# Designs tried in a protein design run: designed miniproteins, single chains, continued (5). Part 19

Each design is a single chain, and the fold is of that chain. pLDDT is the mean over its residues in the fold that is shown.

## One batch from the design tools (miniprotein)

Design m16629
Fold by ESMFold2-Fast:
Structure m16629 (fold): chain A 65 residues (1-65)
Amino acid sequence: MTPEQRAAEARAAVEAAKSLLPKAEAGDVAAYSAAGILLAAARFLGDPAVEPEVEELEKKLKEAG
């Protein structure tokens, strides 16, 4: 995986998790689980450019659960 591919995959995972966050905050357990998995994938990819956004979204998801 190139750095460009890693950045694109990390961004896609973050955007997907972000799109699920309103449903997770509303109590959708499936959306909560899916968002958590996507944020874990973004962390695993390790792109420094998205790290602060991943941390913020993880905090919001934890507050929702």
Scores: mean pLDDT 79

Design m16630
Fold by ESMFold2-Fast:
Formats: C-alpha cells, sequence, structure tokens
Structure m16630 (fold): chain A 70 residues (1-70)
C-alpha cells in the first residue's frame, strides 16, 4: 500500500538523518582537532552523499504524502 511505502521511506529518512547528524558532528570534531586532510575530505564526501540521500527521500515522502491525501 501507499501507507506501507510511506512508512518504509520515513524509517529510511530518519536513519539517514541520524547518520547525517552523526557525520556532521564527527566532521566538526575532526576539523577542530586538526585531523589529516584525507580524513576531513572523506567525512565531507560522506556528509554530502548523506545530504543528497536525505533530500531525495524528503522529496519522495512529500510526493507520497500528497498521493495518500487524495
Amino acid sequence: SLEEKYNKLKEEYLKLMDELVATHRELQAAVAAGAPKEEIDALRERYQALLDEVTKKMIELKKLHEEIKK
């Protein structure tokens, strides 16, 4: 059902949000500690990838929510 698909996407969205927040905090801590450039660059790439995935899931959730309302 659309509701089952929405609930699954919402759980995936929430997990990605938790990972995004954790990665952002890890990135901030690494920068503050003067971690190697390679470590900081890897964390920035991971953060950007997670941000892109969160954005995609948010758009899908909005579309499904509007479809369920019909």
Scores: mean pLDDT 85

Design m16631
Fold by ESMFold2-Fast:
Structure m16631 (fold): chain A 91 residues (1-91)
Amino acid sequence: SIELTPEEKARLAALSEGIREIAAEDIPDTEKIVRLLELLGQETPPARDSLEKEELKEYLRKLAEAYQKLLKAPKEKVDEVLEEELALIEA
């Protein structure tokens, strides 16, 4: 199973007040991502252990867009959090 980083968990919490319960559940992080993306009407992502940095960044961008759409969150705020998380992957 794949575990989310603390930074990824913080981003999920920041982007997702309405689905914060999923982030708090005692289930594998891979299952949390699948459930969140399914809830948002997105396709199931591949296993994270097979993702390179660029593929991971693409999935985070798609996740951020899906959260923005679901929560009707301001794009600027979502983009700010996304850029911070992407910078952590590159560092």
Scores: mean pLDDT 54

Design m16632
Fold by ESMFold2-Fast:
Structure m16632 (fold): chain A 77 residues (1-77)
Amino acid sequence: MEEDVEKMARLKLSREEFDKLYERAKKNVKTPEQLAKIEENRKKSDEIDEKLMEKYKDVPEADVQKALEELRARIKQ
């Protein structure tokens, strides 16, 4: 349904933004402790996202992809 499509699109967009921040953080890490903390936060985020993806797996992929592209376009303005 529309609500589930939007939730999945926002989840995928959030993951893309998190991936960009994660890669930047890894490039700028100075200590092993900072790296461990970054990786721990990534694991927690991935666990939550996997549960949400499983919950919404029956949502049409095409509708989610379209909503995701619309969200990206609005942000890019």
Scores: mean pLDDT 76

Design m16633
Fold by ESMFold2-Fast:
Structure m16633 (fold): chain A 57 residues (1-57)
Amino acid sequence: SEREEIRNELIDRLQKEVGVPKEKAQQLLDQVEADNPQLFEKYVEERIKKREEELKK
C-alpha cells in the first residue's frame, strides 16, 4: 500500500539522519501517528501528491 511504502521511506530516513535502528524508528513513527495523527497524515498526503505529479507528466 502507498501509506505503508511512505511509512517505510520515513523509517529509512530517520535511520540515516538520526542514526537510530529501524526498530526504534518504527516505534517513533507509531508514537507520532498516535500523538499527532494530523502531522503524519499531512506527510503521507505530501508524498502521495508527489507520486500523482509524476503520473500527470
Scores: mean pLDDT 76

Design m16634
Fold by ESMFold2-Fast:
Structure m16634 (fold): chain A 102 residues (1-102)
Amino acid sequence: MATATAEVEVKDGENTLTVTVITLAPSEGRVKITVEADGKIETKELDIPRSAVGRAEAKFKAKKGKVKVTAEFDENIQRLTVVGKGDKAPVKTTVLSYATAP
């Protein structure tokens, strides 16, 4: 299991965080996305079909500043991109783990 964490700049009030996941493995993948904002934790689970692109949105209320976003994902996921409103650059994580251990 792999984990990626990012801080995202947010505005006061309603925010929308878009998470895009790309899997290049032949198996299905799962992603759990956790957003911690203003003392509240919002969790979204996303099931991704084989060799597909998955997208999830999390809507949350926050005070202007930074929030912590954590994504836990299967090792077969090749690319995880997290984009938040006010973020100057998306957080890009590429994981190429081919666990061929017998």
Scores: mean pLDDT 59

Design m16635
Fold by ESMFold2-Fast:
Structure m16635 (fold): chain A 60 residues (1-60)
Amino acid sequence: SALLEEIARKLGISVEEAKKSLLAVGALTGHGRRAALGRLSEDTGVSVEELERLVREVEA
């Protein structure tokens, strides 16, 4: 997706690495998931809400 490509660009990594990072976040629960999403939001400028939607998309 275009958002996945944007995240990869902002982090300076490949689209495949960005997808792996989102899948890893998808495996987290509770505080760990919130912390990981907050960190990604800070690093990319993408909202936590948009990142949660993208995690669901890459898990599908």
Scores: mean pLDDT 82

Design m16636
Fold by ESMFold2-Fast:
Structure m16636 (fold): chain A 73 residues (1-73)
Amino acid sequence: SAIDFVKELTQKLAKAINEAQKVLTDEQYREAVEKARPYFLKAVLAALEGNRDEAVKYTQEAIDILKEAIEKA
């Protein structure tokens, strides 16, 4: 369902952000968020257009950027 889809994406994104914030310094966190920002925007636009596959894809790319920043920290 649409509610399950939104809930799943929101939970995955929130978890990645929370983990990055706990592990990274303030500067590293800011840089990671800025790198992920274009993908957050693309995901939002795709969701508004009803493009679920693109919304998932861009959300995952944003999460991967945050995870890579944690691994390199």
Scores: mean pLDDT 80

Design m16637
Fold by ESMFold2-Fast:
Structure m16637 (fold): chain A 128 residues (1-128)
Amino acid sequence: MSLEEMLEKAIEEVREKFKDLSPEVVETAIRYVEAIIDVYKREKDPVLRIFLIASVVRDAIVHFAKLGLPEAAIELVRIVVKFVKENLSPEEYELFKKQLLRMVDLLAERGEITPEQAEAIKKVIEEE
């Protein structure tokens, strides 16, 4: 799949999943997905790529939680986990899931998300 096709598909999925949210929230979610795809395109080291993608996901989770929209964070995590599963090796995908689970636990420990939000996000990561 070309970079243009990857971007178009990801943007369409965000618009569909976030259709009931404000345009500003939708555009913010699109910008996070664009940042993740840019990391995937530019970063050639597989371990660093996983950590950079996880960092963008962390920023998105915190941003949407602070807006009182934890459901937006959950759907964005679902979109990104699916993207990584479809575009990275099985070994990189498993490392990515482990990194996300550790990051979500750390966000809850820091009080940046609630324990209930953390469990909902972890469930999505584990079910994909």
Scores: mean pLDDT 84

Design m16638
Fold by ESMFold2-Fast:
Structure m16638 (fold): chain A 90 residues (1-90)
Amino acid sequence: SSLQEEALKTIAEELEKTIKKAEELVKEGKEQEAIELAKETVDLVLDALRKIKAPQSLIDYVEEVKKQIEASKDAKEVIKLLKELKEKIK
């Protein structure tokens, strides 16, 4: 539906803002804060997708991204995962 497409665009725009914030944190040497921000953001994305009743395949994809972010200790890898997530939702 057009409403679902608009909601997905909004989620992608919020992801872009979070990516920029995470990149700024990394530049400031705050890699752990960037990783924690990414974990919080992926949970918010999952909640938003469930609320709009997004396709299960998309929800499953984001749950897998969440597992990869939770297992990572590399802020650069985590930011790359958020960028890939944004492109998938867009």
Scores: mean pLDDT 87

Design m16639
Fold by ESMFold2-Fast:
Structure m16639 (fold): chain A 70 residues (1-70)
Amino acid sequence: MILDFEIASEADLAALEQEVDKILADPRVTEESKEGLKGLLEVAKAWMDRQKAAGRLDAVQSITFYVKEK
């Protein structure tokens, strides 16, 4: 499964967090992929905090993650 997101707003970040939580609840997903997704979400949150601090309005972060199933 491929997780593909563009983060342009806090609403997009919240949508990514919800999709990550859904994948973390799936027992078919490997523990390696779950750990990777947790790290990815933290990086996305840190990126958003930096954009907000810098007052950037047009910044977009593209995220693609390959979720491995058992």
Scores: mean pLDDT 79

Design m16640
Fold by ESMFold2-Fast:
Structure m16640 (fold): chain A 66 residues (1-66)
Amino acid sequence: SQLYDEFLDHYKFVSKILSQESDPQRRQDMLRNVEALGESVKEKLSPEEQEQIDKEIKQLRDLVSS
């Protein structure tokens, strides 16, 4: 769906920027923004897309070491 594609594009962008960001506070803020976006769209998505969002957010959390 378009909502999932938009989330995925944002996730990929943030993941790329996080690899270059050294400020722990900014890293946490970026993670929280992606988590909030995922939660906001999740109800409108298929179960399969919801599982993918959960997986992508988990990967981002692991990257931030939170």
Scores: mean pLDDT 82

Design m16641
Fold by ESMFold2-Fast:
Structure m16641 (fold): chain A 65 residues (1-65)
Amino acid sequence: SMKELEEKALAFMEEKERTARALAERLGAELKINRRGNDFLEITITKGDQVLNEKLSLEELIELL
């Protein structure tokens, strides 16, 4: 059903967010998710005095793994 597809899409997004947070921790960085879109995330990564603001698609996020 359509509702089951929406639930699967949300679970997929949550799993990718967990993966990104784990990667940031391994790099000694802080990851902040500022906005969630239908097919993108707006994020801020802070490491020491370096700050990176990015807007990533799901595909680009997977490539960062």
Scores: mean pLDDT 73

Design m16642
Fold by ESMFold2-Fast:
Structure m16642 (fold): chain A 68 residues (1-68)
Amino acid sequence: KRMVGDLNGDGKVDMADVDLLGQLLGLPADAPRERKIAAFQRLNGLEVDGVFDDATLAALEAINAALA
């Protein structure tokens, strides 16, 4: 779907990071994506709404910057 926060090509890597963080936080593999996004937002002190928005994208960019 074409929405704000919908990343083309590069988005696959960012969504994988969210999934990995969900696993790292101890969420079950069958947890819905929305739940994993909410857990990621909570971990990073963001507004917890389970929506992939600008704040969530900025947090992912910050993590990528910290790795490089």
Scores: mean pLDDT 63

Design m16643
Fold by ESMFold2-Fast:
Structure m16643 (fold): chain A 91 residues (1-91)
Amino acid sequence: SKFLEALMLGGVALVALAMERTSARREGDEETAESHRRAADAVGRGIDKALSLSDPEEAVKTIAEALRRAAELSPDERLRKFLLENAERIE
């Protein structure tokens, strides 16, 4: 189902954002680490909202919007592309 695919992609996004945050902290780049923390928060809030919705189509749209918001917050070009392409794919 599209909803399960969207949830799995949200989970992958959270892992990728956590890895980038950890990398930035190890390099002493606090600004980039904070950007990735905020991006991960946006994805997590989107997943929480989607799980509360009864309509699977609205739930998928909610996750896609959360991935786009995370892309705007992430300074990592590869992660931004991944988030945007996957948001488009699940809708």
Scores: mean pLDDT 88

Design m16644
Fold by ESMFold2-Fast:
Structure m16644 (fold): chain A 75 residues (1-75)
Amino acid sequence: MEALLERLKELMAKALGEEKAEEVARKLREIAARAEELLAQGKSVSELPEEVLEKAKEVEKLIGEAMRKVAEAEA
């Protein structure tokens, strides 16, 4: 998990800057912690609170933007 977060953080920093990369990494850790808590209780990740799902949508948008910028830079 941490290795994947480090890799993603580096990708985000390269595309969006360090500030956004740290924000994404922080949100991902928070989402993962909430998901692990639910799974430990035998519940589905679909039972995550709406505020956590909103954070997931924000991360998805930032990842999409970073991937687009990386693709443009590598072209």
Scores: mean pLDDT 74

Design m16645
Fold by ESMFold2-Fast:
Structure m16645 (fold): chain A 82 residues (1-82)
Amino acid sequence: VDEMLAAGKELRQRALDIGARDPALRAEAERLADLADSGFASNAALAKEGLTEIAKRAFENNKRHFERRIDELEARARARLS
């Protein structure tokens, strides 16, 4: 549970940091941060209900998905500065 919430917080912060650096991407970064927060909170809720294997699989899928989306946003931010 704590690991899932920590991962969500880290990915949320990475998205917000990108939005803070590039105002043109801020709204998209904030939406991505909110989606990550809610997604990982849902994984943690499943784990708290004792659905540990389902929660772990959902967590692994969400982590991969949000890391990819944040990497794409970061690449777009870098391209705008070059």
Scores: mean pLDDT 80

Design m16646
Fold by ESMFold2-Fast:
Structure m16646 (fold): chain A 76 residues (1-76)
Amino acid sequence: SLVEEATELTNRVFEEGEPALAEFKGFLRSLPREDRLAVTKGMEEAVKERLEKEPEEFKEEKVLREMERAYREIMA
């Protein structure tokens, strides 16, 4: 599932930072526009998983903001 791939890749960005962010950008560029909504859904699932694990603090907020910026720039 494209949603599952986006979720896995988002979790990798949270764990690995810049190398996985570069892969995420490549993933976005490889997708037709119609499938890009599945990316947003996958990102939301990854955020949900992290918040369930650490409900008191979302440490990945800054890197998520960077991912959201990349999403907007590539999908504009």
Scores: mean pLDDT 78

Design m16647
Fold by ESMFold2-Fast:
Structure m16647 (fold): chain A 80 residues (1-80)
Amino acid sequence: SVEEEADRLLEEFRKGVEKILKEAKSPQEAYMKLGELLLEVRRKIREWRAAGVPQEVLDRFRRGVIEILEEADKKIKEKE
């Protein structure tokens, strides 16, 4: 289902963020790589919107992405 695909992609995004936080050599590198992941997320949201995916699924996925990014930003700033 589309909901299962969204949950899978959100988990993949979380793992990608976790890997960046572990492997990045500087805050600047971490933010750059997070920006790259966010571009992929924005592309997927555009694809889903074009495919007629329900707004509720898009909104839930977007909120999950924002929450993961806010936690990542907090962790990066705590290391500065």
Scores: mean pLDDT 85

Design m16648
Fold by ESMFold2-Fast:
Structure m16648 (fold): chain A 81 residues (1-81)
Amino acid sequence: MEAKEILKAMYDVLTSTPEEYEEAVNKLAEILGLSEEEKEKMLKDPDVIRELMEKTYKELVEKLGEDEVRKIAAEVMKEIE
């Protein structure tokens, strides 16, 4: 499920070490279909990443509903740890 992959990539960005951060951002950008220019902006500006993640979460909630998004997020957390 695409929503599960998106939420997992967002979790990885939020929990990454500085060394893991670039790889996590690259994975999220790939899943969201972002250009190289957009990916570079995310790596250089934390506000761009925050705005993108907020927008993406809102789109998932609108598409699937808040309860469904929360269930998928809980599954992601269980699979990562």
Scores: mean pLDDT 77

Design m16649
Fold by ESMFold2-Fast:
Structure m16649 (fold): chain A 106 residues (1-106)
Amino acid sequence: AEEAIEHARKAIEHLEQGLTLARQLGLDDVAEELEKAIESARKAIKALNQGNYDEAIKYFKEAIEHAKRALELARQAGPEADGVSRHAQEAIEELKKALEIAEKLK
């Protein structure tokens, strides 16, 4: 579980950096999806700490979907949001690693 939590924490760091940039750019729709991704990732970490691997898997999948929506919206906003897109992509990669580990633990 520890390795999955480490990847989830790295994902949250990327999502928080993306959220700060999205807010500075006034991209409210991107910010909302990043906030939802952070909330789901935090719920996944809580579930992992409780040994609830099925719940953790559900929340990692929700976090990935919100991060993907944020990425799509940031790409539509254009080059000014490239920093947001990069952070969202890195968060998705880390969340996928956390999900793979959580799936092996059940």
Scores: mean pLDDT 91

Design m16650
Fold by ESMFold2-Fast:
Structure m16650 (fold): chain A 100 residues (1-100)
Amino acid sequence: RLAEILRELAEAIRRGDREAMLAALERLAELLREEALRALERAIKEGELSVTEEEREEIVRQLEAAVEAGLAAQKARVEAGEFTEEDARRLEELAAELEA
C-alpha cells in the first residue's frame, strides 16, 4: 500500500502531472494518519503507553494536525515546482526497501 502510493507519486513527478502528485500526496497523508492511529491504539492496548482518555484525545488531535501540516507543506512544493527526478528516484528506492 505505502510502496504503491510512493511509486504513484514518483511516476507523477516524472510526468510533471501536478494533479496526480496532489492526489498521491493526499492518499499518502490518509494512509500515514490511519497507520499512526492504529499504532497509538496498539501501544495503549498492549500497555506500552499509559494515558487517560483526555490525553488520548489530545494525542489524536496533535497527530492529525501534524499530518495536515505535512500535507500542506508538500502541496506547496508541488505548486512551486520543487519536485525533481532525484525526488522520484528516492521515492522508488524507498518503495523497494519497504517491500524487502
Scores: mean pLDDT 81

Design m16651
Fold by ESMFold2-Fast:
Structure m16651 (fold): chain A 90 residues (1-90)
Amino acid sequence: MEKELQELMKKAQELKLKMIDIYNKAKEKNMEEEVKKLEEISKEIDEIVTKLQESYINEDEESFKKYKKELERKLEEAEKLIKEVEKKLE
């Protein structure tokens, strides 16, 4: 659990930093739909990260496995969205 938590937290943090950069660029270009999508997925990631951390602290292995899978899926969705937005940026 601890090693898996650290790996997922690192990946989430790296994607979060990339999302901030893309968010700022999209906002400057008045890409309102893309900005909204980035905000929504960022909030979803933060919520899952919180639940994953709580399950680790509470030693709830079943919840940890569930939220790990959900976070991995959501991070993959975020990577896809980032690439889509990057292609729309000049």
Scores: mean pLDDT 85

Design m16652
Fold by ESMFold2-Fast:
Structure m16652 (fold): chain A 112 residues (1-112)
Amino acid sequence: SEAEKLAKQAKEAAKKGDLDKAIKLLKKAIKIMKKKGGITEREARTLMEAIKTLIDTAFRKQDIKALEEGIKLLEELLKIAKESGMSKELILEIEITIGIGYIQLGVLKLLS
């Protein structure tokens, strides 16, 4: 899907440290999924992995703003996944990833 393609491009941008490009691509992917009114588990997992890569890279670069944007994108993905009737396992994986993101954010704020 177009959303999967954007998520894969965002993951590659995040791996290269281009967090602004990754965020822009992920916001576009989320917008497409919201407009579509439903997502597949494959789309959700691909997007989750891309956002996780963004969050992990933002944490390593100590980029608080990019980390906050990544958490926000995960929360939007969680809402879409719940509205789309995704498996309890996938919902739990997204919730755990959000929790880890908030822990990372707390660590960066303590170090700032």
Scores: mean pLDDT 89

Design m16653
Fold by ESMFold2-Fast:
Structure m16653 (fold): chain A 80 residues (1-80)
Amino acid sequence: SKAEEEARKKLEEAAKEKDGEEALRIINELSHSGNLVQEVAAGVALLYAAVLATSDGKSEISTEQLREAAKKTAETFVGP
């Protein structure tokens, strides 16, 4: 599960810096991989990005981007 380990490392770094943009970037990258493990990690990243965006910091992450990532992640579990 290298994808999970890498995602968690990057998320921890993004959380330290309050960087919601970085967290969202991780979500998008993992979602495009098509790997079930990576797509689960994307769900975790999405929660992190939502927390950073809500913290009233300088996350620069948009609500629409979060919603888009959430839809992509959901489609992974119940696709066609």
Scores: mean pLDDT 57

Design m16654
Fold by ESMFold2-Fast:
Structure m16654 (fold): chain A 110 residues (1-110)
Amino acid sequence: GSREVLEVAYREGLEVVRTGLKEDPENYTTFIAEALRIIGAYLDAELTGKYREGALELVRIIQRMLDLGKKLGNQAIVQKAVEALQRVLEAAKKAGDEETARLAEEALAA
């Protein structure tokens, strides 16, 4: 369901942050800021029950980290962000969350 999509997006988003902190420590403040946004979006969704809105926000955060990885020319960050978006897409399709699936597909096509 929508909560399962949120949990996948949360876990995968934090994996991208972990990869960014390891592969590009000079930009650690950017990755820490995205980690705080990920945690905030997840907690807001859990408190409000707005799981789809939370999942959509998490996809947008992962997309920003994908764009940063591309800008930095860091293939490890790019690959991890792509893998994260693919897993969110799979979870969204399984849950029938067409809006989150579409946003993840658009992020992967960019």
Scores: mean pLDDT 91

Design m16655
Fold by ESMFold2-Fast:
Structure m16655 (fold): chain A 87 residues (1-87)
Amino acid sequence: SQAELKKELEQLMEQLKQAVRQWIDAVLAGDEKSAEQYFQQVEQLLSQIEELASKLPEVPKDWQEFIASVKYLIENREAFKERLLSQ
């Protein structure tokens, strides 16, 4: 059902938020191996989220904005990494 797909999407969104935070923490810690693993998890979760979102007639605007932000992060990975390390 659409309600079940929405709950699954909500769970994946929370996992995506956690993976992004873990990537940031790993970058700041200089843990390149963990950073790469978490970034791959971010990419995989985003792919799954986009597939599920395409099956729903409506996605909350806040979720759409977060998805767009993560896409931008992926496309600009090195620039974000440099900004994190310059703080």
Scores: mean pLDDT 87

Design m16656
Fold by ESMFold2-Fast:
Parts: structure tokens; C-alpha cells; sequence
Structure m16656 (fold): chain A 91 residues (1-91)
């Protein structure tokens, strides 16, 4: 169980490293989608969550960010947010 979780965390970190290496700015929707993907992956619920339910979560989070006046995130913010999510979900 722990080895499988460690593998999922390592996979997420590789994805974030690749995204941050190739991009310096991310839209609120892109960050919301990444965060939802992280949550589903670490909870092993990707196959149990419909595409419609996933999109609804992305849309709700994107609306929250826009309501807060946040349209974009920089690479450092994305890395920090994902690291915080990993810490929260694997605790």
C-alpha cells in the first residue's frame, strides 16, 4: 500500500516538474484541473469518478479562483500548491 502511494506521489511530482520546466504561467482552469487530478490520483478514485463529475469539480474550483480575482498562477505558486496538497492528502 505505501509503495503504491509513494509511486503515485513520484508520478505527480514528475508531471509538475515537467509542466513548470516548460511553462512559467498557468491559467486558473489549468491549475484547478491539475489540483483535481492530484486529488483523484492520490485517493485512487480516478476510475471511480465520471468525466462529468471531474469537470464539475474543475469548473467549481476555477469559479472560486476567478471570484478571488485570480486568473493566473506562476510556476512557483503551482509547485507550492501541489506540494501542500500532497502533504495534506498523504498525512
Amino acid sequence: AQAALDARVARIRRIVDTLVRNNDTFTAEQVARLEVHVELTLNDTTSQTSDDATQARVDARTRQYRAQGIDTFDADQVRARVDALIAQLVA
Scores: mean pLDDT 84

Design m16657
Fold by ESMFold2-Fast:
Structure m16657 (fold): chain A 67 residues (1-67)
Amino acid sequence: DEVRENLLAAWRKLFPDETPSEGFIERATEFAKEQNITTERQAEVFLSDLMTGAVSEAVRTKITAGI
């Protein structure tokens, strides 16, 4: 799954000491596919926005909370 691999690569680059949960990665991958986030650079921007609060709190909570 190319989108999942790009998200994992972006996560390792941004948060090298943190391992994302399987549930988080699965939900983030599905959301990224819905938003046409297909490149590693787009995944970096997406994860950065998600973790720094540049996206709405509701979206961040839904993805990070495991649903």
Scores: mean pLDDT 70

Design m16658
Fold by ESMFold2-Fast:
Structure m16658 (fold): chain A 87 residues (1-87)
Amino acid sequence: SESIEEALKKYPEVVEEARRAFEELRPASLEEQLRFLEEVREQAEKSGPGEGTRLKLYTLILQKLFFERVEREGRLPELEELEEKRE
């Protein structure tokens, strides 16, 4: 079990890709943002070794950016709600 930090060192380009996607999704609704995350996650599961790992890291970084935004905007209760809806 590699740490997120160590995994990011293997795919540094994923950070920039995730940040660009996050900025593009910023004006979209929360439902649209979550749908995009789900689509990328699904694509990661269908991908072979290497690309699958890269896409999983991409999804993880993008999710972290969404949580950082919620924290900055003072929406901590919504983070808890999103955690409970994950199944």
Scores: mean pLDDT 68

Design m16659
Fold by ESMFold2-Fast:
Structure m16659 (fold): chain A 94 residues (1-94)
Amino acid sequence: TKTFTMEVAAGQVALTPPFSLPAGTYTLTAKVLSGSGTVLVELTTPDGVTVLAAVVVEEGQTASITFSLPAGEYVIRLRLLSGEGTATVEVTIS
């Protein structure tokens, strides 16, 4: 299990450092801890070109998706789709 607490601002992209996962089936869970608006949470390759999982999460909500991955390096990318300020999101890969 990997857990990241990340902040994203309007007009910005938030990224984790690259992290390694073995091959397997995973659930990505995203929860907005504070802030308002709609956040797109993506698991991508480190270059950001391939999106392997994506969820959209809103204030007060939790969203999850289950998916399979080959062994490799990945990043989590956040974008604020709506809202004027910042949002703090907890992202868990388990």
Scores: mean pLDDT 82

Design m16660
Fold by ESMFold2-Fast:
Parts: C-alpha cells; structure tokens; sequence
Structure m16660 (fold): chain A 85 residues (1-85)
C-alpha cells in the first residue's frame, strides 16, 4: 500500500489527489456502515480500513503532498469509533 502510494505520488499531483479522494470515500463508507449497519462490518475489517488509510495518507505526506485536514478528521473519527467497538 505505502509502496504503491509513493509510486502514484511520484507520477504527479493529480494522481495523489485522486488517491486522497479514494481514501476519503472509503473512510466515509466505513464510518456510515458502523453507524447504520454495525452487524455487517466486523471490528477487524474496520480497523484494517483505518490502518490502510493511515498508511496511504502518511506515505503521501512523506512524498511531499498535502493531505486535507478534513480527511485526517474523518480518519480520526473512524479510528475513535473502531476503538469503542
């Protein structure tokens, strides 16, 4: 995941922005599933989504791309909810 994020980031800002958007959409989807369909998502799956998202965002920042604070806030809220499961 982080190796792929670094490779995509090196291909240009548009690729990095698309990846950030994809990560944000995945996080929102998991957050909504936890709020409305908690029996359809396991804590292990939700935590894996959090860990993958954090790795992607951290790799993008290491490559010099700015991650919007709104995306970081979504990740932090999802991680908080997963920790409470």
Amino acid sequence: VEEEALQIAKEGPSKAASLITAVALRLVGTLLDLEHFPEEITPEQARADVEDARAWLDALEKAGYEVPESVRRILDELERKVDEM
Scores: mean pLDDT 75

Design m16661
Fold by ESMFold2-Fast:
Structure m16661 (fold): chain A 66 residues (1-66)
Amino acid sequence: SLLEREREHMRRVADELYEKSLKFAKEGKKDEAIRYAIASMIAGVAAGLPDEEIRKRIEEVEEKLK
């Protein structure tokens, strides 16, 4: 269905943006890491990811920015 297809697409987008946010965080690129983390969160919500998973992803980015 269209809804399933769209959610699958948004999940891939969320995962890719999350990986980029982690990469930028590890490189010390704080502003880029934050921008990609926010974009990943928005895509994750659209994909129907559990709130707990989204929270955990944001905490991982924050931890790597330490």
Scores: mean pLDDT 86

Design m16662
Fold by ESMFold2-Fast:
Structure m16662 (fold): chain A 58 residues (1-58)
Amino acid sequence: KVDEIRKKIIEAIKNKNYEEAQKLMVEYFKLHPPTMEELRELIKELKEVNKKNGNYYF
């Protein structure tokens, strides 16, 4: 399920493992070529994660 890879990308970002996150994004795009809307959604979600990490969110 493509949603599973997306969750792993977010988790890697939360763990500050940006190299792993990039690898997972490449795999995601290979399995599911993203639309502009999906890319926008992913970027928005990553921004939310960064914001929550700054606020010490579990």
Scores: mean pLDDT 68

Design m16663
Fold by ESMFold2-Fast:
Structure m16663 (fold): chain A 62 residues (1-62)
Amino acid sequence: MEEVREAGRALRAAKTPEEARAAGERLVAASQKYAEQHGEAVALAGRHDASRALAEKGVGPV
């Protein structure tokens, strides 16, 4: 879960679309990795959060 939180912080702190996309991709990857242990619901939540944050920064989905 710490990796997901760290990726989320990076996404919020991103100043460029490139940084936001990289952080969003990391958040999705961390959520998918966590889902291996805790189920797909966590991965789905992570993907939705990443997409919403990226849209707020004017970046397309990852």
Scores: mean pLDDT 68

